# Designs tried in a protein design run: designed miniproteins, single chains, continued (2). Part 37

Each design is a single chain, and the fold is of that chain. pLDDT is the mean over its residues in the fold that is shown.

## One batch from the design tools (miniprotein)

Design m5273
Fold by ESMFold2-Fast:
Structure m5273 (fold): chain A 75 residues (1-75)
Amino acid sequence: SLEEILQKLLELLEKAKEAIEAGRLDEYRKYLQEVFDLMSEASKTLSQEDVEKIEEVIMPKLEENGEKARELLAK
């Protein structure tokens, strides 16, 4: 369901955030890949409206984590 997919995505994004803040780039990449895999699978089963609702919640978190990863890689 939408709620189950959203909950799993939020869990993965939180783990990705913890990993990048700890400087664990390998763990961050693993969780980032799991997020993209789940989003890809969700887009095949959910309506466009439900996908848009998920993207509204997760895209800001993905961008925030990406900025932190870019900062870590620049050092």
Scores: mean pLDDT 83

Design m5274
Fold by ESMFold2-Fast:
Structure m5274 (fold): chain A 80 residues (1-80)
Amino acid sequence: MEELLEEAIEALRKAASLNPEVTDEQIDKAIEALKKLAPYMTEEQLRELVERLREMVENKDYGGALAIINALIEAAKALG
């Protein structure tokens, strides 16, 4: 799980870096959100996230990457 979380963080950084409108602060918030959410995620959910992020990098899907960043931050806020 920890190794898979590290893969997800790396994939998130790569996906976020493709969008010039994403700030370093947003990337840091998304990474912290992912770390906060990780204990509540299954290995399958983390694998799906890694695959989806890698697909966004390959396809230059800037909007999709931004949507995932915002979704992670929102989900982490919902945890309290």
Scores: mean pLDDT 80

Design m5275
Fold by ESMFold2-Fast:
Structure m5275 (fold): chain A 58 residues (1-58)
Amino acid sequence: MAEKLAEILSKIVSDEQAQQAADHLESLGDRAPDALRKSAESSSGELKEQLAELAEEA
């Protein structure tokens, strides 16, 4: 999950910001899918779809 999140975000934000988000997601453990769903809800377009898919895979 974290690696896929970093890949998605690296297209939009800096590599450092993408890595920080991925590290945070890993630290959430079982809460990671809920965090991804909330992020998807506050996002738009392709990013929203990609984050929602990642949450369902988790």
Scores: mean pLDDT 75

Design m5276
Fold by ESMFold2-Fast:
Structure m5276 (fold): chain A 85 residues (1-85)
Amino acid sequence: MLEELFEKAAEAARAGDVEAFKEYLEKVLKLEEERIEKEVSDPEKREKLIRAARLAAEAHIARAEGDEARAAALLAEARAIADSL
């Protein structure tokens, strides 16, 4: 369940367990990629949505590591991809 995995990732981040945080976030990303594969039949749109999801996941990791600037840049790139759809 996507929501439960996000909650577990947040708990791991608050506990300072970076490894657990990354593991839960990877599971979230995998479920999101599977959802996009099932719901989006257009190959170009599918690739863009998967790329945006991956960038968003990288942004969350950067924020957990305390790199606000990198997180903002990754989110901006994800938004630019979404706006191109």
Scores: mean pLDDT 79

Design m5277
Fold by ESMFold2-Fast:
Structure m5277 (fold): chain A 79 residues (1-79)
Amino acid sequence: PPVSRPNTAEELLAFGEALIARGGGLVPLGLGAVGSAYYKMGKYEEAAEKYREAARLAEQMGDHDLAAEFRAAAEKAAA
């Protein structure tokens, strides 16, 4: 059973999906959390895809630092 910390793959996935469902400025963070969940599950290609999507939305929202961080995470996952 899950505990209160969103650090397992399943907890990160649920947390990310909840942020995406809330919408707006939380969507890039939610996609990043889903990407991290896939990375923990060894689904590196899917993780890279989610990180790239998170980076694109963060860039569109003017958060260039967050977008750069997600782009770096996507490259690491794709390597």
Scores: mean pLDDT 80

Design m5278
Fold by ESMFold2-Fast:
Structure m5278 (fold): chain A 91 residues (1-91)
Amino acid sequence: MLEEIAKELLERLKELGLPTEDILLFLDYLIDKLKNKETEHIGNYISQENLEKLQKALVEPLESLNLSTEEKIEVLEKVKELLLEEEKKNK
């Protein structure tokens, strides 16, 4: 189930047409925030328009699924893993 959610979220993220680096930065930001780690302001690295697109494609679906914090982290880490696997295959 969590892997299927991660795959759906990855497809939504790919449809945004954003650079893979920006998507990875946002995923790391969300994971760190969920783990209550201190994070730098993501708006320094990603534009407000792109942040809003990422928020709608990733955060809103996760919130609608009523997942625990641990499950949200697992899904986000799996999305990151899948995205890195695709990048590795294209090199």
Scores: mean pLDDT 77

Design m5279
Fold by ESMFold2-Fast:
Structure m5279 (fold): chain A 79 residues (1-79)
Amino acid sequence: SSSISQAQSLVDQARTHLDNGDYETARTLASQASSLSPSGSPVRIEALSIQSEAYRGLGDDKLADQSVEQMRKEDEVYS
């Protein structure tokens, strides 16, 4: 699907920015990818994982924990 293809592209970009320490861009791209991906899909789980790591890099532990919790819930319900 076009939406999941776009989400995968955004995840790939977000990971590159995360690896480079560009946490703000990684968080933004991962959030966009999450919004475009189906709940419980591998792309959604990956997007939430990157979003969590980006929030940790920014010092936003509460938002990082929320992203991890959402990832766990979706993995449990849709796996």
Scores: mean pLDDT 85

Design m5280
Fold by ESMFold2-Fast:
Structure m5280 (fold): chain A 89 residues (1-89)
Amino acid sequence: SEEELELEIEAALYAMQAAVLRSKKDLTPEDKEALATAYEQLADSYEKLGRFKEAANAYRELSTVYRELGDDEKAAQAEKRAQELEKKA
């Protein structure tokens, strides 16, 4: 469907954005915020596509970024979501 195609394109774009940001030697706080947004959108797109293993991996990466930002609550929520999605994979 057109919706599935749009989700595949979005997933590819956010995956590339996350890869580019992670290729930096040192991430600024703004880079980490952009990276969190990229992983959140990537996880959402994979989840909507039923790609639960990829979605879980994206949520784990999101959890790591939130921890680097000092947001332990959001990090814990992302980790829990990853664990729930792994059970569906």
Scores: mean pLDDT 89

Design m5281
Fold by ESMFold2-Fast:
Structure m5281 (fold): chain A 88 residues (1-88)
Amino acid sequence: ALEEAARLGAEAARAWVEGKEEEAQRLEEEAVALIKSLPTDKERKLGLAAAQLAAARELARLSKDPEVAAQAAAQAEKLEEARRKLEA
């Protein structure tokens, strides 16, 4: 169920890196709508973490700006730790 949130987050990040701001915003809105449709608070928090983590990892990998890539990598580490705490 959370795989779709992660996929949308990654696609939004790729669109942002490609300069497709409108497409990135649309994909982010789709991810938010999907997450809000999840039945429990825990699943909604996990979905948000999955989408943000996938987006941060794609930004770290694909961004041509080294400062953006470094910030995204640091954010991915924080999000992975938050996700592990939510699953515990």
Scores: mean pLDDT 81

Design m5282
Fold by ESMFold2-Fast:
Parts: C-alpha cells; structure tokens; sequence
Structure m5282 (fold): chain A 99 residues (1-99)
C-alpha cells in the first residue's frame, strides 16, 4: 500500500539516524518495536476512512505525526545514553511500547 511504501522509507531513515547517534542495538530494536506499534495504529485509523482523498490527507498527517514522535523519542534516548543512563533509556522505551 502507499502507507507501507512511505513507512518503509521512514523506517530506513529511523534506522540510519539511530546508527548515526550510536544507539545500542538492544535500544534500536525497542525503538523499531515502538515504530511498528505506531504504524499499526495508523493503519487502523486509515482503515476507518472510507473516502480515498480524506484517507490520503490523513496518511500524510499521521505519517508526519509518527515521524515527529519517533524523532523526539530517539533524541531523548540518545541524551540518556550520553549521560550513561542506559537503564532509564530502556525503561522509557518499554513504557512507550506498553502505553
């Protein structure tokens, strides 16, 4: 689908950003799990929209919101790692995935 194609591009961008910020592999995997959870919610929301044009506009908006949420989380995780607070970074990610 158009969402899945755009989401794959976003996922690749997220993976490259995490590598550039030297985020540990275990935390990268948790961030990707969170990203998949957000994608599932977006797919559910898009499935409720019957009008193709409204769905297209919603897809653009929801992808932008998803990107912003993930970017903010990655930056917060990177800052916690920089401070040596690995366990807090891991806990934050687990809470985001569960919440």
Amino acid sequence: SAFDEQFEELRKYVEETMKRLNIPKELQDLILEYLEKLAAKVREELATISDPEERRRARILLLGQLMNKVTKLILEVAELIRKGDYEKAKQLLKEEIEG
Scores: mean pLDDT 88

Design m5283
Fold by ESMFold2-Fast:
Structure m5283 (fold): chain A 83 residues (1-83)
Amino acid sequence: SSEELFNKYNDMMSNHNKNIDDAGKTGYDTFVTTSSRSMNDLYNMMRDILRDMGPKYRGQLQDKFQAVMDDIDARIAKKAAEV
């Protein structure tokens, strides 16, 4: 169902945040490389989501996408300040 697909993609986006957090524990260069790749992967994923989900869940998924991207940006800024 569309609701199950929404939940699946929402969980996938949350997992990206965890992977970036874990990479940040390894070191700054690994963190920057991992976050950049995750951002590109998320953009590609969002394009597919918006095509497949249609308008009913589009706004909610766009809001989640923006929140995840904002969180990645905040993590980059935080990591840069920690070293």
Scores: mean pLDDT 73

Design m5284
Fold by ESMFold2-Fast:
Structure m5284 (fold): chain A 100 residues (1-100)
Amino acid sequence: SVIEKSIQKLIEEMQSVLPELSPAAQKVAQEAIARYQQAIDNKASPEEILELAHETSELFAKQAEEAIAAGNRRQARILIFFGASETMISLAAYEELKAK
C-alpha cells in the first residue's frame, strides 16, 4: 500500500541520519522506527497509523524546537523533514479511510 511504502521510506531516511542526530533526537528517532516497523508487522489500521504519525510528529517537533534554540540548523532541517514525511503518511492513511 501507499502507507507501507511511505512508512518504509521514512524508516530508511531516519536510519540513514541517526549518527548525525543528538542523543535525545536519536532516541526519539529509534523509538519512532520501532513503532512504525511494529505497525507494518501488525498490519495496523489507517486510524492507528494516523494516531502514531500524530504522536511521533509531536516528539519530532519538540526536538526541532530544541535544535532551533541551540542554533543547530542542520538537525532542525532533518527533524522538520521527518515531520513532512509523517504528513505524507497521514495523507496516505486518510486516502485509504476515504476509500472504505
Scores: mean pLDDT 86

Design m5285
Fold by ESMFold2-Fast:
Structure m5285 (fold): chain A 87 residues (1-87)
Amino acid sequence: MPSPAEVAAALARASREELLALAREFADYLQGQAKASTDPEVAAALARMAAALRELAERLEGGQISDAEARTYLRVAAHEYARLLAA
């Protein structure tokens, strides 16, 4: 997992198309991690994050959310994922 600073820097440079791809890829990755998790609370948290990222991708594709809001959301999601792994 890249550091929060590396994620923030990458997101600051990302186009809308790159943000959309990142949201979808991160959602798919988290869903895979949820299915692989032996901790039901961690699995549930990862599945909820994956669902939220899919919703973000749909809203971003539809023009319902700004690039800045998408960057903030993806940065927060990456931070929450790192915290779940540290627990």
Scores: mean pLDDT 79

Design m5286
Fold by ESMFold2-Fast:
Structure m5286 (fold): chain A 78 residues (1-78)
Amino acid sequence: SMFDEFRELAERVADMPEAEFHEQAERLIRRMSLEELREVADYLAELEAQLDPRSREHLTLGTVLGMVQLRIWTLEKA
């Protein structure tokens, strides 16, 4: 599932360059259904809450969560 692909990507956030992570996340987000995006948003919010707020990983996942939330808003408007 697209959720499983996103979860696998998120687990590698510390192991790849930020720009590459953002590019891969954006590609997955554009292909996801509204329901998959909501599942991802919940997952990312829980994961982000467990990270050090000063970490690069927290900032990167927070940015991607913002992208997911914007995409959800766009699809709900349609």
Scores: mean pLDDT 85

Design m5287
Fold by ESMFold2-Fast:
Structure m5287 (fold): chain A 142 residues (1-142)
Amino acid sequence: SPLDKFKERVAEMAKETIEQAKRLREEGKISPERAEATIEGGERILETVQNTEFESLGELLRAVLRELARMYRRLAEIEEDPALARRYAQAARILDEGAATGQPVEALEIVAGLSRDVDPALANMAEKLAELAREAEAVENA
């Protein structure tokens, strides 16, 4: 089904994000604390997608945005740079609003932009999720 294929694609994106965070940590490009928060968040997205039965693509996307928001909130809590912490907190609010209003594409594109210069693994995931959300809207409107 389209839903099963979208679940598989989100699971692969979560796995890719976990592996990117591990590599960036090994290369000294992000802090161990940032890597751990991203890995734990990715594992929660993976668990939610694999262990939840969804009735629609919209329900799947809302669940993914909520888990991504939780990850960004955790990153904001552990971040020692106040400017970067505020950016993570802003991204979390935008994702929660996208889930609540049913506007996942706009939320994910804004969050990808906020993440590009500070967290390449999360920026990549947000960009791929935005494209997936656009495809989901096209399927639901067909």
Scores: mean pLDDT 88

Design m5288
Fold by ESMFold2-Fast:
Structure m5288 (fold): chain A 68 residues (1-68)
Amino acid sequence: SLEEEFKKFDKDGDGVLDGLELREFVLSYLSFSSSEEFNTTILSADKDGDGTLDLEEFKEFMKKLEEE
């Protein structure tokens, strides 16, 4: 499930993906042709702009990717 995938990247177990964990998730799970695509994808997922992604934001992000 998406929750199990989230937990694999949530190394601290605090229910959020921060900075490096978030980047590792995006790079490992998604492929990008440019750094611009990477940054745009992160910005669309990180609604608060604080550099963290919680489980709810993670699920919404994954749903948007399925729509492509």
Scores: mean pLDDT 67

Design m5289
Fold by ESMFold2-Fast:
Structure m5289 (fold): chain A 86 residues (1-86)
Amino acid sequence: SMEEELEKEALEYGAKLLEEAGMTEEAEKVRELVKKAEEAKKKGDEESAQKYLQEAVAILAEAAKKNPEIEKRLAEYGEELEKKAA
């Protein structure tokens, strides 16, 4: 559960990076998928929730691969998450 919360926070941060980079449509898609995942989880549909989160991660990963600035900032955020987990 804690790991799922951190994943959602990371995806929301990723969406912010997409928006700052001018990738507004991708940012909106990531945020929408996170909302759908939260709704599915509240209904007990863990399978759909996981599918939506995986789709959001795929969008972010694809954007990071094509944009070095997003890749760098996402990596830096990952380091901060590791510090908070310690």
Scores: mean pLDDT 79

Design m5290
Fold by ESMFold2-Fast:
Structure m5290 (fold): chain A 110 residues (1-110)
Amino acid sequence: DLEKKIEETAEKILSVLTPEDREVIEKSFDRPNVSEEVKKMSLKEKIKYILKALLDPVGVAFDLALPEEYRRYPDIVLTLARFPESSPLLKLSPEVRKIIYDFIKKYYKL
């Protein structure tokens, strides 16, 4: 069940999340083009939103500030190490980034 895997991955991220990671996530959602409903989400719901966005970058309302060519799966996994410094994902701690990488790899069998 994809929903269960997203839930379990979000819980795992929350367990290793630093205060700096929390600030990065909150700032990523504190943008004019993000809907008020999404801005009001809990930290856990925001993490789940990011995970859902990474699985369907074309259909999602959340912009991770990725170059358009890297919004498509599975290329996103390969591009996390080469992101511009402005990318919200690159600003996350290595532990959180690894959990996201492992989630994407397992989902797409990479």
Scores: mean pLDDT 66

Design m5291
Fold by ESMFold2-Fast:
Structure m5291 (fold): chain A 56 residues (1-56)
Amino acid sequence: GKLYRALEDIQAMGNPEVVVPKGAVVELLEDLGPDFVKARYKGVDVLLRKSQLEEL
């Protein structure tokens, strides 16, 4: 699938216990429009802002 790298430490929206650390790679599951993606990080589905991610 399409991969993104986190540009900073990101708290997942709707799940404050999940942090995607700076430099981590996440897999795109669903493109939610201009601002958000649903991605998978280490087997967990997370909602992230596109502005905090770099496309690989």
Scores: mean pLDDT 82

Design m5292
Fold by ESMFold2-Fast:
Structure m5292 (fold): chain A 72 residues (1-72)
Amino acid sequence: MAEEAKRAAEEGLEGGARKSAVGAVEAAQKGNDVAAVVGTYEANKLSGGKVEYPGSSATAEEAVKAILKGAK
């Protein structure tokens, strides 16, 4: 899932949205749940809502799923 989300972000998003989404997936892979959620929030704003923000109480797994869904 995380590898697929990273590839989807690299192929489906542009500029700052791509960087934030890729960074969020990498943070999730390192076990940094807070950075994963924050990166997903930035990807949401920079992508104009293509990446959904799953909420401040979301898990890293939910952040990765939001990126995968939004980038495809």
Scores: mean pLDDT 81

Design m5293
Fold by ESMFold2-Fast:
Structure m5293 (fold): chain A 79 residues (1-79)
Amino acid sequence: MEAERQLQLYIDVLQRYDEIMARLRAAGVPDAEAKARAQAEVEAAMTPEEREVLARIRAGEISDEVIALGEKIEEEAAK
């Protein structure tokens, strides 16, 4: 799988997570509970291809370049 395709799938998953988190936080859900619920909702909605990309990331089977790009996105989301 191409690095750009892996990154795009990862971005799509992170964007969905962020949208769910924003909604739950706006509803007054505690941060720890909001994180758990957002994680479960995102995982339930993932495609097989998205699950494969996340599994490879977790297994360390992706390039350092893709990891660095993912870290940059997380840093920007934290601002």
Scores: mean pLDDT 70

Design m5294
Fold by ESMFold2-Fast:
Structure m5294 (fold): chain A 94 residues (1-94)
Amino acid sequence: MEEEIKKNLEKAKELAELYGRILELALTSPDAHASPELIAVYKESLEHAKKAAELYKKALETKDEEESKKLYEEGQKELEKALNALKKAREAVA
C-alpha cells in the first residue's frame, strides 16, 4: 500500500504541475486558442489534483492503517475527478 500511495502522490503532483503550466501559458499567451470554458476546466482539474496530492501525503503521514486507507480512497476520488476534467477538455475541442 505505501508504494502505491507514493506512486499516486507523484502522479497527482505531475498532473498539478502540468495543469498549472497549461494555465500559465494560456493566461500569458494572448494568441493562445484557449476558451474561457477550457480554462475553467483546467482550473478545476488543478484543484482536484492538488487535493489528491494533499490527501495522499496525509495517508503516508498517518500511523492509523484504517485512516490511511480512508485518506487514500478520498485521494483516489479526487485524482479521478482531475483526470475526468482532462477528458472533458479533450471533448470540448472536438
Scores: mean pLDDT 78

Design m5295
Fold by ESMFold2-Fast:
Structure m5295 (fold): chain A 99 residues (1-99)
Amino acid sequence: MEKKIEELEEKLKKAKTDEELEEILEEVAKLLEEAIKEKDKESAERLLKLLLKASEKLGEEKGAKSTVALVKYKLGLDMSDLEPEELEKVERLKELEKE
């Protein structure tokens, strides 16, 4: 896991085309699913940072922010960096889970 994340971090720094950014996002998504299954909070946090950076470069930040909020909630990660809109979505999920 860690080596794959390091390779993606380097690839993201060198990425200049939308195709390269899309490939990075696809790999991040796969590794993030693995990190969630394994409850690997450290890898998940690094992958979420990569997801946000790659999505920002593509102009697709809105979807990425929602994914980050859901993953942080599911894994019990620090949510202090989330915007109010994302926090409201998490609160709604908590209410649904209590039903």
Scores: mean pLDDT 73

Design m5296
Fold by ESMFold2-Fast:
Structure m5296 (fold): chain A 94 residues (1-94)
Amino acid sequence: MEALRLFEEAIRAAREGASVAKVEELATQALSLLVRYLREQGHAEEAERLEREGMRLIDEAVEALEAGDREKAVEKLEELKRLAEETLARVEAA
């Protein structure tokens, strides 16, 4: 729950023109919380996959913000949130 809220805050921050550092901080914190939760629940492989793919999406969002492409950054953060939601749905169904 907290992780998904932080992903939403990162998306909002990017839309509202917050600093690159603030957006990266929120997205990274959200990803770290969810990865830790998955590892604690015994889903180590899902956690590792989410961390790898999630970090790639954060890097792409940061690059887009640094280039002034806020719309692309928001799209990448929305992809990250969707990846997180899909990962949670899979582990909850298992």
Scores: mean pLDDT 87

Design m5297
Fold by ESMFold2-Fast:
Structure m5297 (fold): chain A 90 residues (1-90)
Amino acid sequence: MDALIVRVPGVDPGGASEFVTKAKELLPDAEVHRVDHETFVVTGNFKDLEEAAKKLENITLRSPDAKVEVLDKLKNVSKEEAIEKAKELS
């Protein structure tokens, strides 16, 4: 699978739920895993990993201080490898 490691600084539980919902709407075949308070892993088989990252970065959350940042783009990884990498970046 491919994976995007995403940070949303200052996100509250409501904003985290909003991010997951919007990410799933933009990338219907993706799974979203919350690694910590502000770090997520979005896994899937993406046709264009850069395009997928841009879609996530364009997500607007209700909190004005919460911005979606893509920290890393991984190809041909397991879910477990992506989650471990995200923990190292947290």
Scores: mean pLDDT 81

Design m5298
Fold by ESMFold2-Fast:
Structure m5298 (fold): chain A 91 residues (1-91)
Amino acid sequence: MLSDEEFEKLKQDVKLYLTSRGVPESKIEELLKRLEELKDSSLEELAEEVYEFLLELGDEEVKKIPFDDFVKITRVRIENFDGLFPNKIPI
C-alpha cells in the first residue's frame, strides 16, 4: 500500500497528466475521488483504475503501453518524485 505522501504524489501526477491532455476538470475530479476510495488498495489496483480511465478516454499513447509496464512507470514516478513520464519504460 502507498503511504499518504506517495498517494498524494500519485494524485498530483495524474491531475497534471490529465490537465496536459485537455481532460475536463470535472472528469479529473471524478477519477481522483475514485482513487480516494481505493487509497488502502495496492499500487497495482490504483494503477489499474488510472489505466482503465485513460483507455476509456481513448488515450492512444496509453493503448501502446502494456498494463505491467504502466504499473512500472507509475512506481518509478512515485519513487523519483518526478512530474513527468520517463523517456523510456524501465524494464
Scores: mean pLDDT 74

Design m5299
Fold by ESMFold2-Fast:
Structure m5299 (fold): chain A 62 residues (1-62)
Amino acid sequence: SAPPAVPPLKFIGGLKEDKEKGTLTLSLRDPDGNVLAQKTAPASDDEALHQASQEIGDEFRK
């Protein structure tokens, strides 16, 4: 279960669906609106979505 602690809020996560393309875009940005990491994957492909989320996680853990 998630801890009740206040998050550091260094990053703003986003998830956007493109219905015309059938894709989901995962994004990570700072409070100034700069995109730090972004990955797009088919909305119906759980494997691709899982890989995209891991790659975003690796980008900001570097």
Scores: mean pLDDT 69

Design m5300
Fold by ESMFold2-Fast:
Structure m5300 (fold): chain A 92 residues (1-92)
Amino acid sequence: MKKKRVEENKKKALEYIEGAKASTNPDVVVKLGTDAVDYALEIHANGETKLALEILDKAIEAVEEKAKETGSPLLEKMAQMIRDMKKLLESL
């Protein structure tokens, strides 16, 4: 069921974003942030682009916060990649 799948994906994306915020390990932040982005892309694929963009914004904020906290260049690069992905979705 498409509508129920969007709600489930939204819940999982937000849980993974909160998990990323709670971690101090850059590899864990990358894994959880990537999973959150994947759920946002599935939400977009199901026609809920505005909601997907809102989740991507939350993921960017979480990853950028952890990049500043940890000093990780990997997380800075990841935040930029998510920003670029968001711009592509906004252009559709």
Scores: mean pLDDT 84

Design m5301
Fold by ESMFold2-Fast:
Structure m5301 (fold): chain A 95 residues (1-95)
Amino acid sequence: RDTLLKMLSEMNKIYNDTLLQSQSLSDEERALLLIETYREMARIARENGDLETADFLEEAARRMEELVRQGRYEEAVLLGHRSYHLLYDRVLRRI
C-alpha cells in the first residue's frame, strides 16, 4: 500500500511536469511528449513491481503511437490524458 502511494506520487509528478511543458507545444509535440512520459511511468511501475500498471501504461503508449502514425495528434493527446486519469483513480482505489 505504501509502495503504491509512493509509485503514484512519482508518476503524478512526472505527469504534472509533462502538463507544464505541454503549454508551449503543438499537438504533435504534446502527443510525442505524452508517449515518452507514459514509457517513463511504465518503467517506474515495473521497478515497483506493479506489472498491471506497467502493462496498462505500455498499452496506452502503443495506442497513442498508432494515432500519431495516422496523424491523429489531438486524439492521441486526449487518449493520453483520459488514460492517465483512469489509471490514477484505479491505483488510488488499491491504496
Scores: mean pLDDT 86

Design m5302
Fold by ESMFold2-Fast:
Structure m5302 (fold): chain A 64 residues (1-64)
Amino acid sequence: SLEEARKEIEKLEEEYGAGFSTRLMRGEDPEKVLERQIEVYEKRGDEKGLEAAKANLENIKKSK
């Protein structure tokens, strides 16, 4: 179904850490998208990616 296709694309984007995600297209909070990216970077052991993602998350929180 269309819903299943969207879920599979979302999983792939989450693993690859795409900048725009299917979750954002579904109207999910950008903070949640960044939290997911942090999890991906943590699994990969990318410390620089983790720092960048955490900094972006803090910037969004400050804007709210």
Scores: mean pLDDT 64

Design m5303
Fold by ESMFold2-Fast:
Structure m5303 (fold): chain A 60 residues (1-60)
Amino acid sequence: MEELEKRKAELIERAKKLSKSKNPLVQDTAKVIIEGLEKTDDPEALENAEEAIRVLEKYE
């Protein structure tokens, strides 16, 4: 569905911003999230990735 694909693209973009973080833990975790998002079409996996991204954003 277009909605799911748009959400996936948005999450990947947010994770790419985090992958440039000065915090190496945030940077490394964001890269893992990007790889996972590129391989999945599961809405639950997208929800879990979004939650992880929100947590990482607190450490930016």
Scores: mean pLDDT 79

Design m5304
Fold by ESMFold2-Fast:
Structure m5304 (fold): chain A 90 residues (1-90)
Amino acid sequence: MEKLEKEITEGVAEIARAVGKVIQERTGDPLYEEIGELMAQAIKLRQQGKTDEADKVLELVRRAEEALRAGRRDEAERLLRRARELIEEA
């Protein structure tokens, strides 16, 4: 069961990266690729047992995606920067 959970977590992380790249290609906005990469890193943090850190990163990434959809690019960039800082501190 643990081995299967690890494989599923890695698969979900790769899907998050792929989705970010596809959205970036469609919109021309590099922040969508960054969103995908940060989601992948958060999923890996959860796999390492750092669930609280992973949840904080995922919440910041979700808020950044909402900001980008609303045209608030500067807000999205600040949220993504905070998500990166949390990953580096974890």
Scores: mean pLDDT 75

Design m5305
Fold by ESMFold2-Fast:
Structure m5305 (fold): chain A 95 residues (1-95)
Amino acid sequence: ASTDEDLYKKLVEIYGTEEKAKEAIEKMKELVEEAKKKIATDEELAEKLKAYSEEVRKKGTAQSEAEAAELLAEMLRELFGDEETAELLRKLGEA
């Protein structure tokens, strides 16, 4: 709830209107669902991501979070193959 609220506020600031912020959130949800479908069909990729997430969670350091974010961004680029999608996710992470 709080994370979604903070994300919404920052998207409104970036896009200038609530309407555009909602459109961006909806597009991101669709992209996340598409990524989940691709990961669900690739058992090896799903296990690799799960194992990495477990390690990052155990360490709980800022460096580990940065490494996890970089790996996630790289994986999403490979899954979508879309520069625009990668840029949108990067801006979301900076917000």
Scores: mean pLDDT 60

Design m5306
Fold by ESMFold2-Fast:
Structure m5306 (fold): chain A 93 residues (1-93)
Amino acid sequence: EKEKIVKEAVALGRALANMAESIDPELAKRIREAIEKFVEAFKKGDEETAKQYADEMIRLAREAAEKASKTPEAPLVRHTADGLIEALEKFKK
């Protein structure tokens, strides 16, 4: 179950980073780095560190949605960010 949630979060996070690239390339880079660190911590069984990076990704997702809010991509970015946040909140249980 958690492994499926991690795969979903990674897919949504990568999609969000790709969308953020045209809006804020530095934010896109931070999202990708947070995904890598989250996956690494999860693979090592470091649940506390994985939850810390999940919180980081939630913060970055909210920032991406806010920065995209006045762009034509806003509905898609918000939908992807909301999906990522939901998956990560489920992971933290």
Scores: mean pLDDT 87

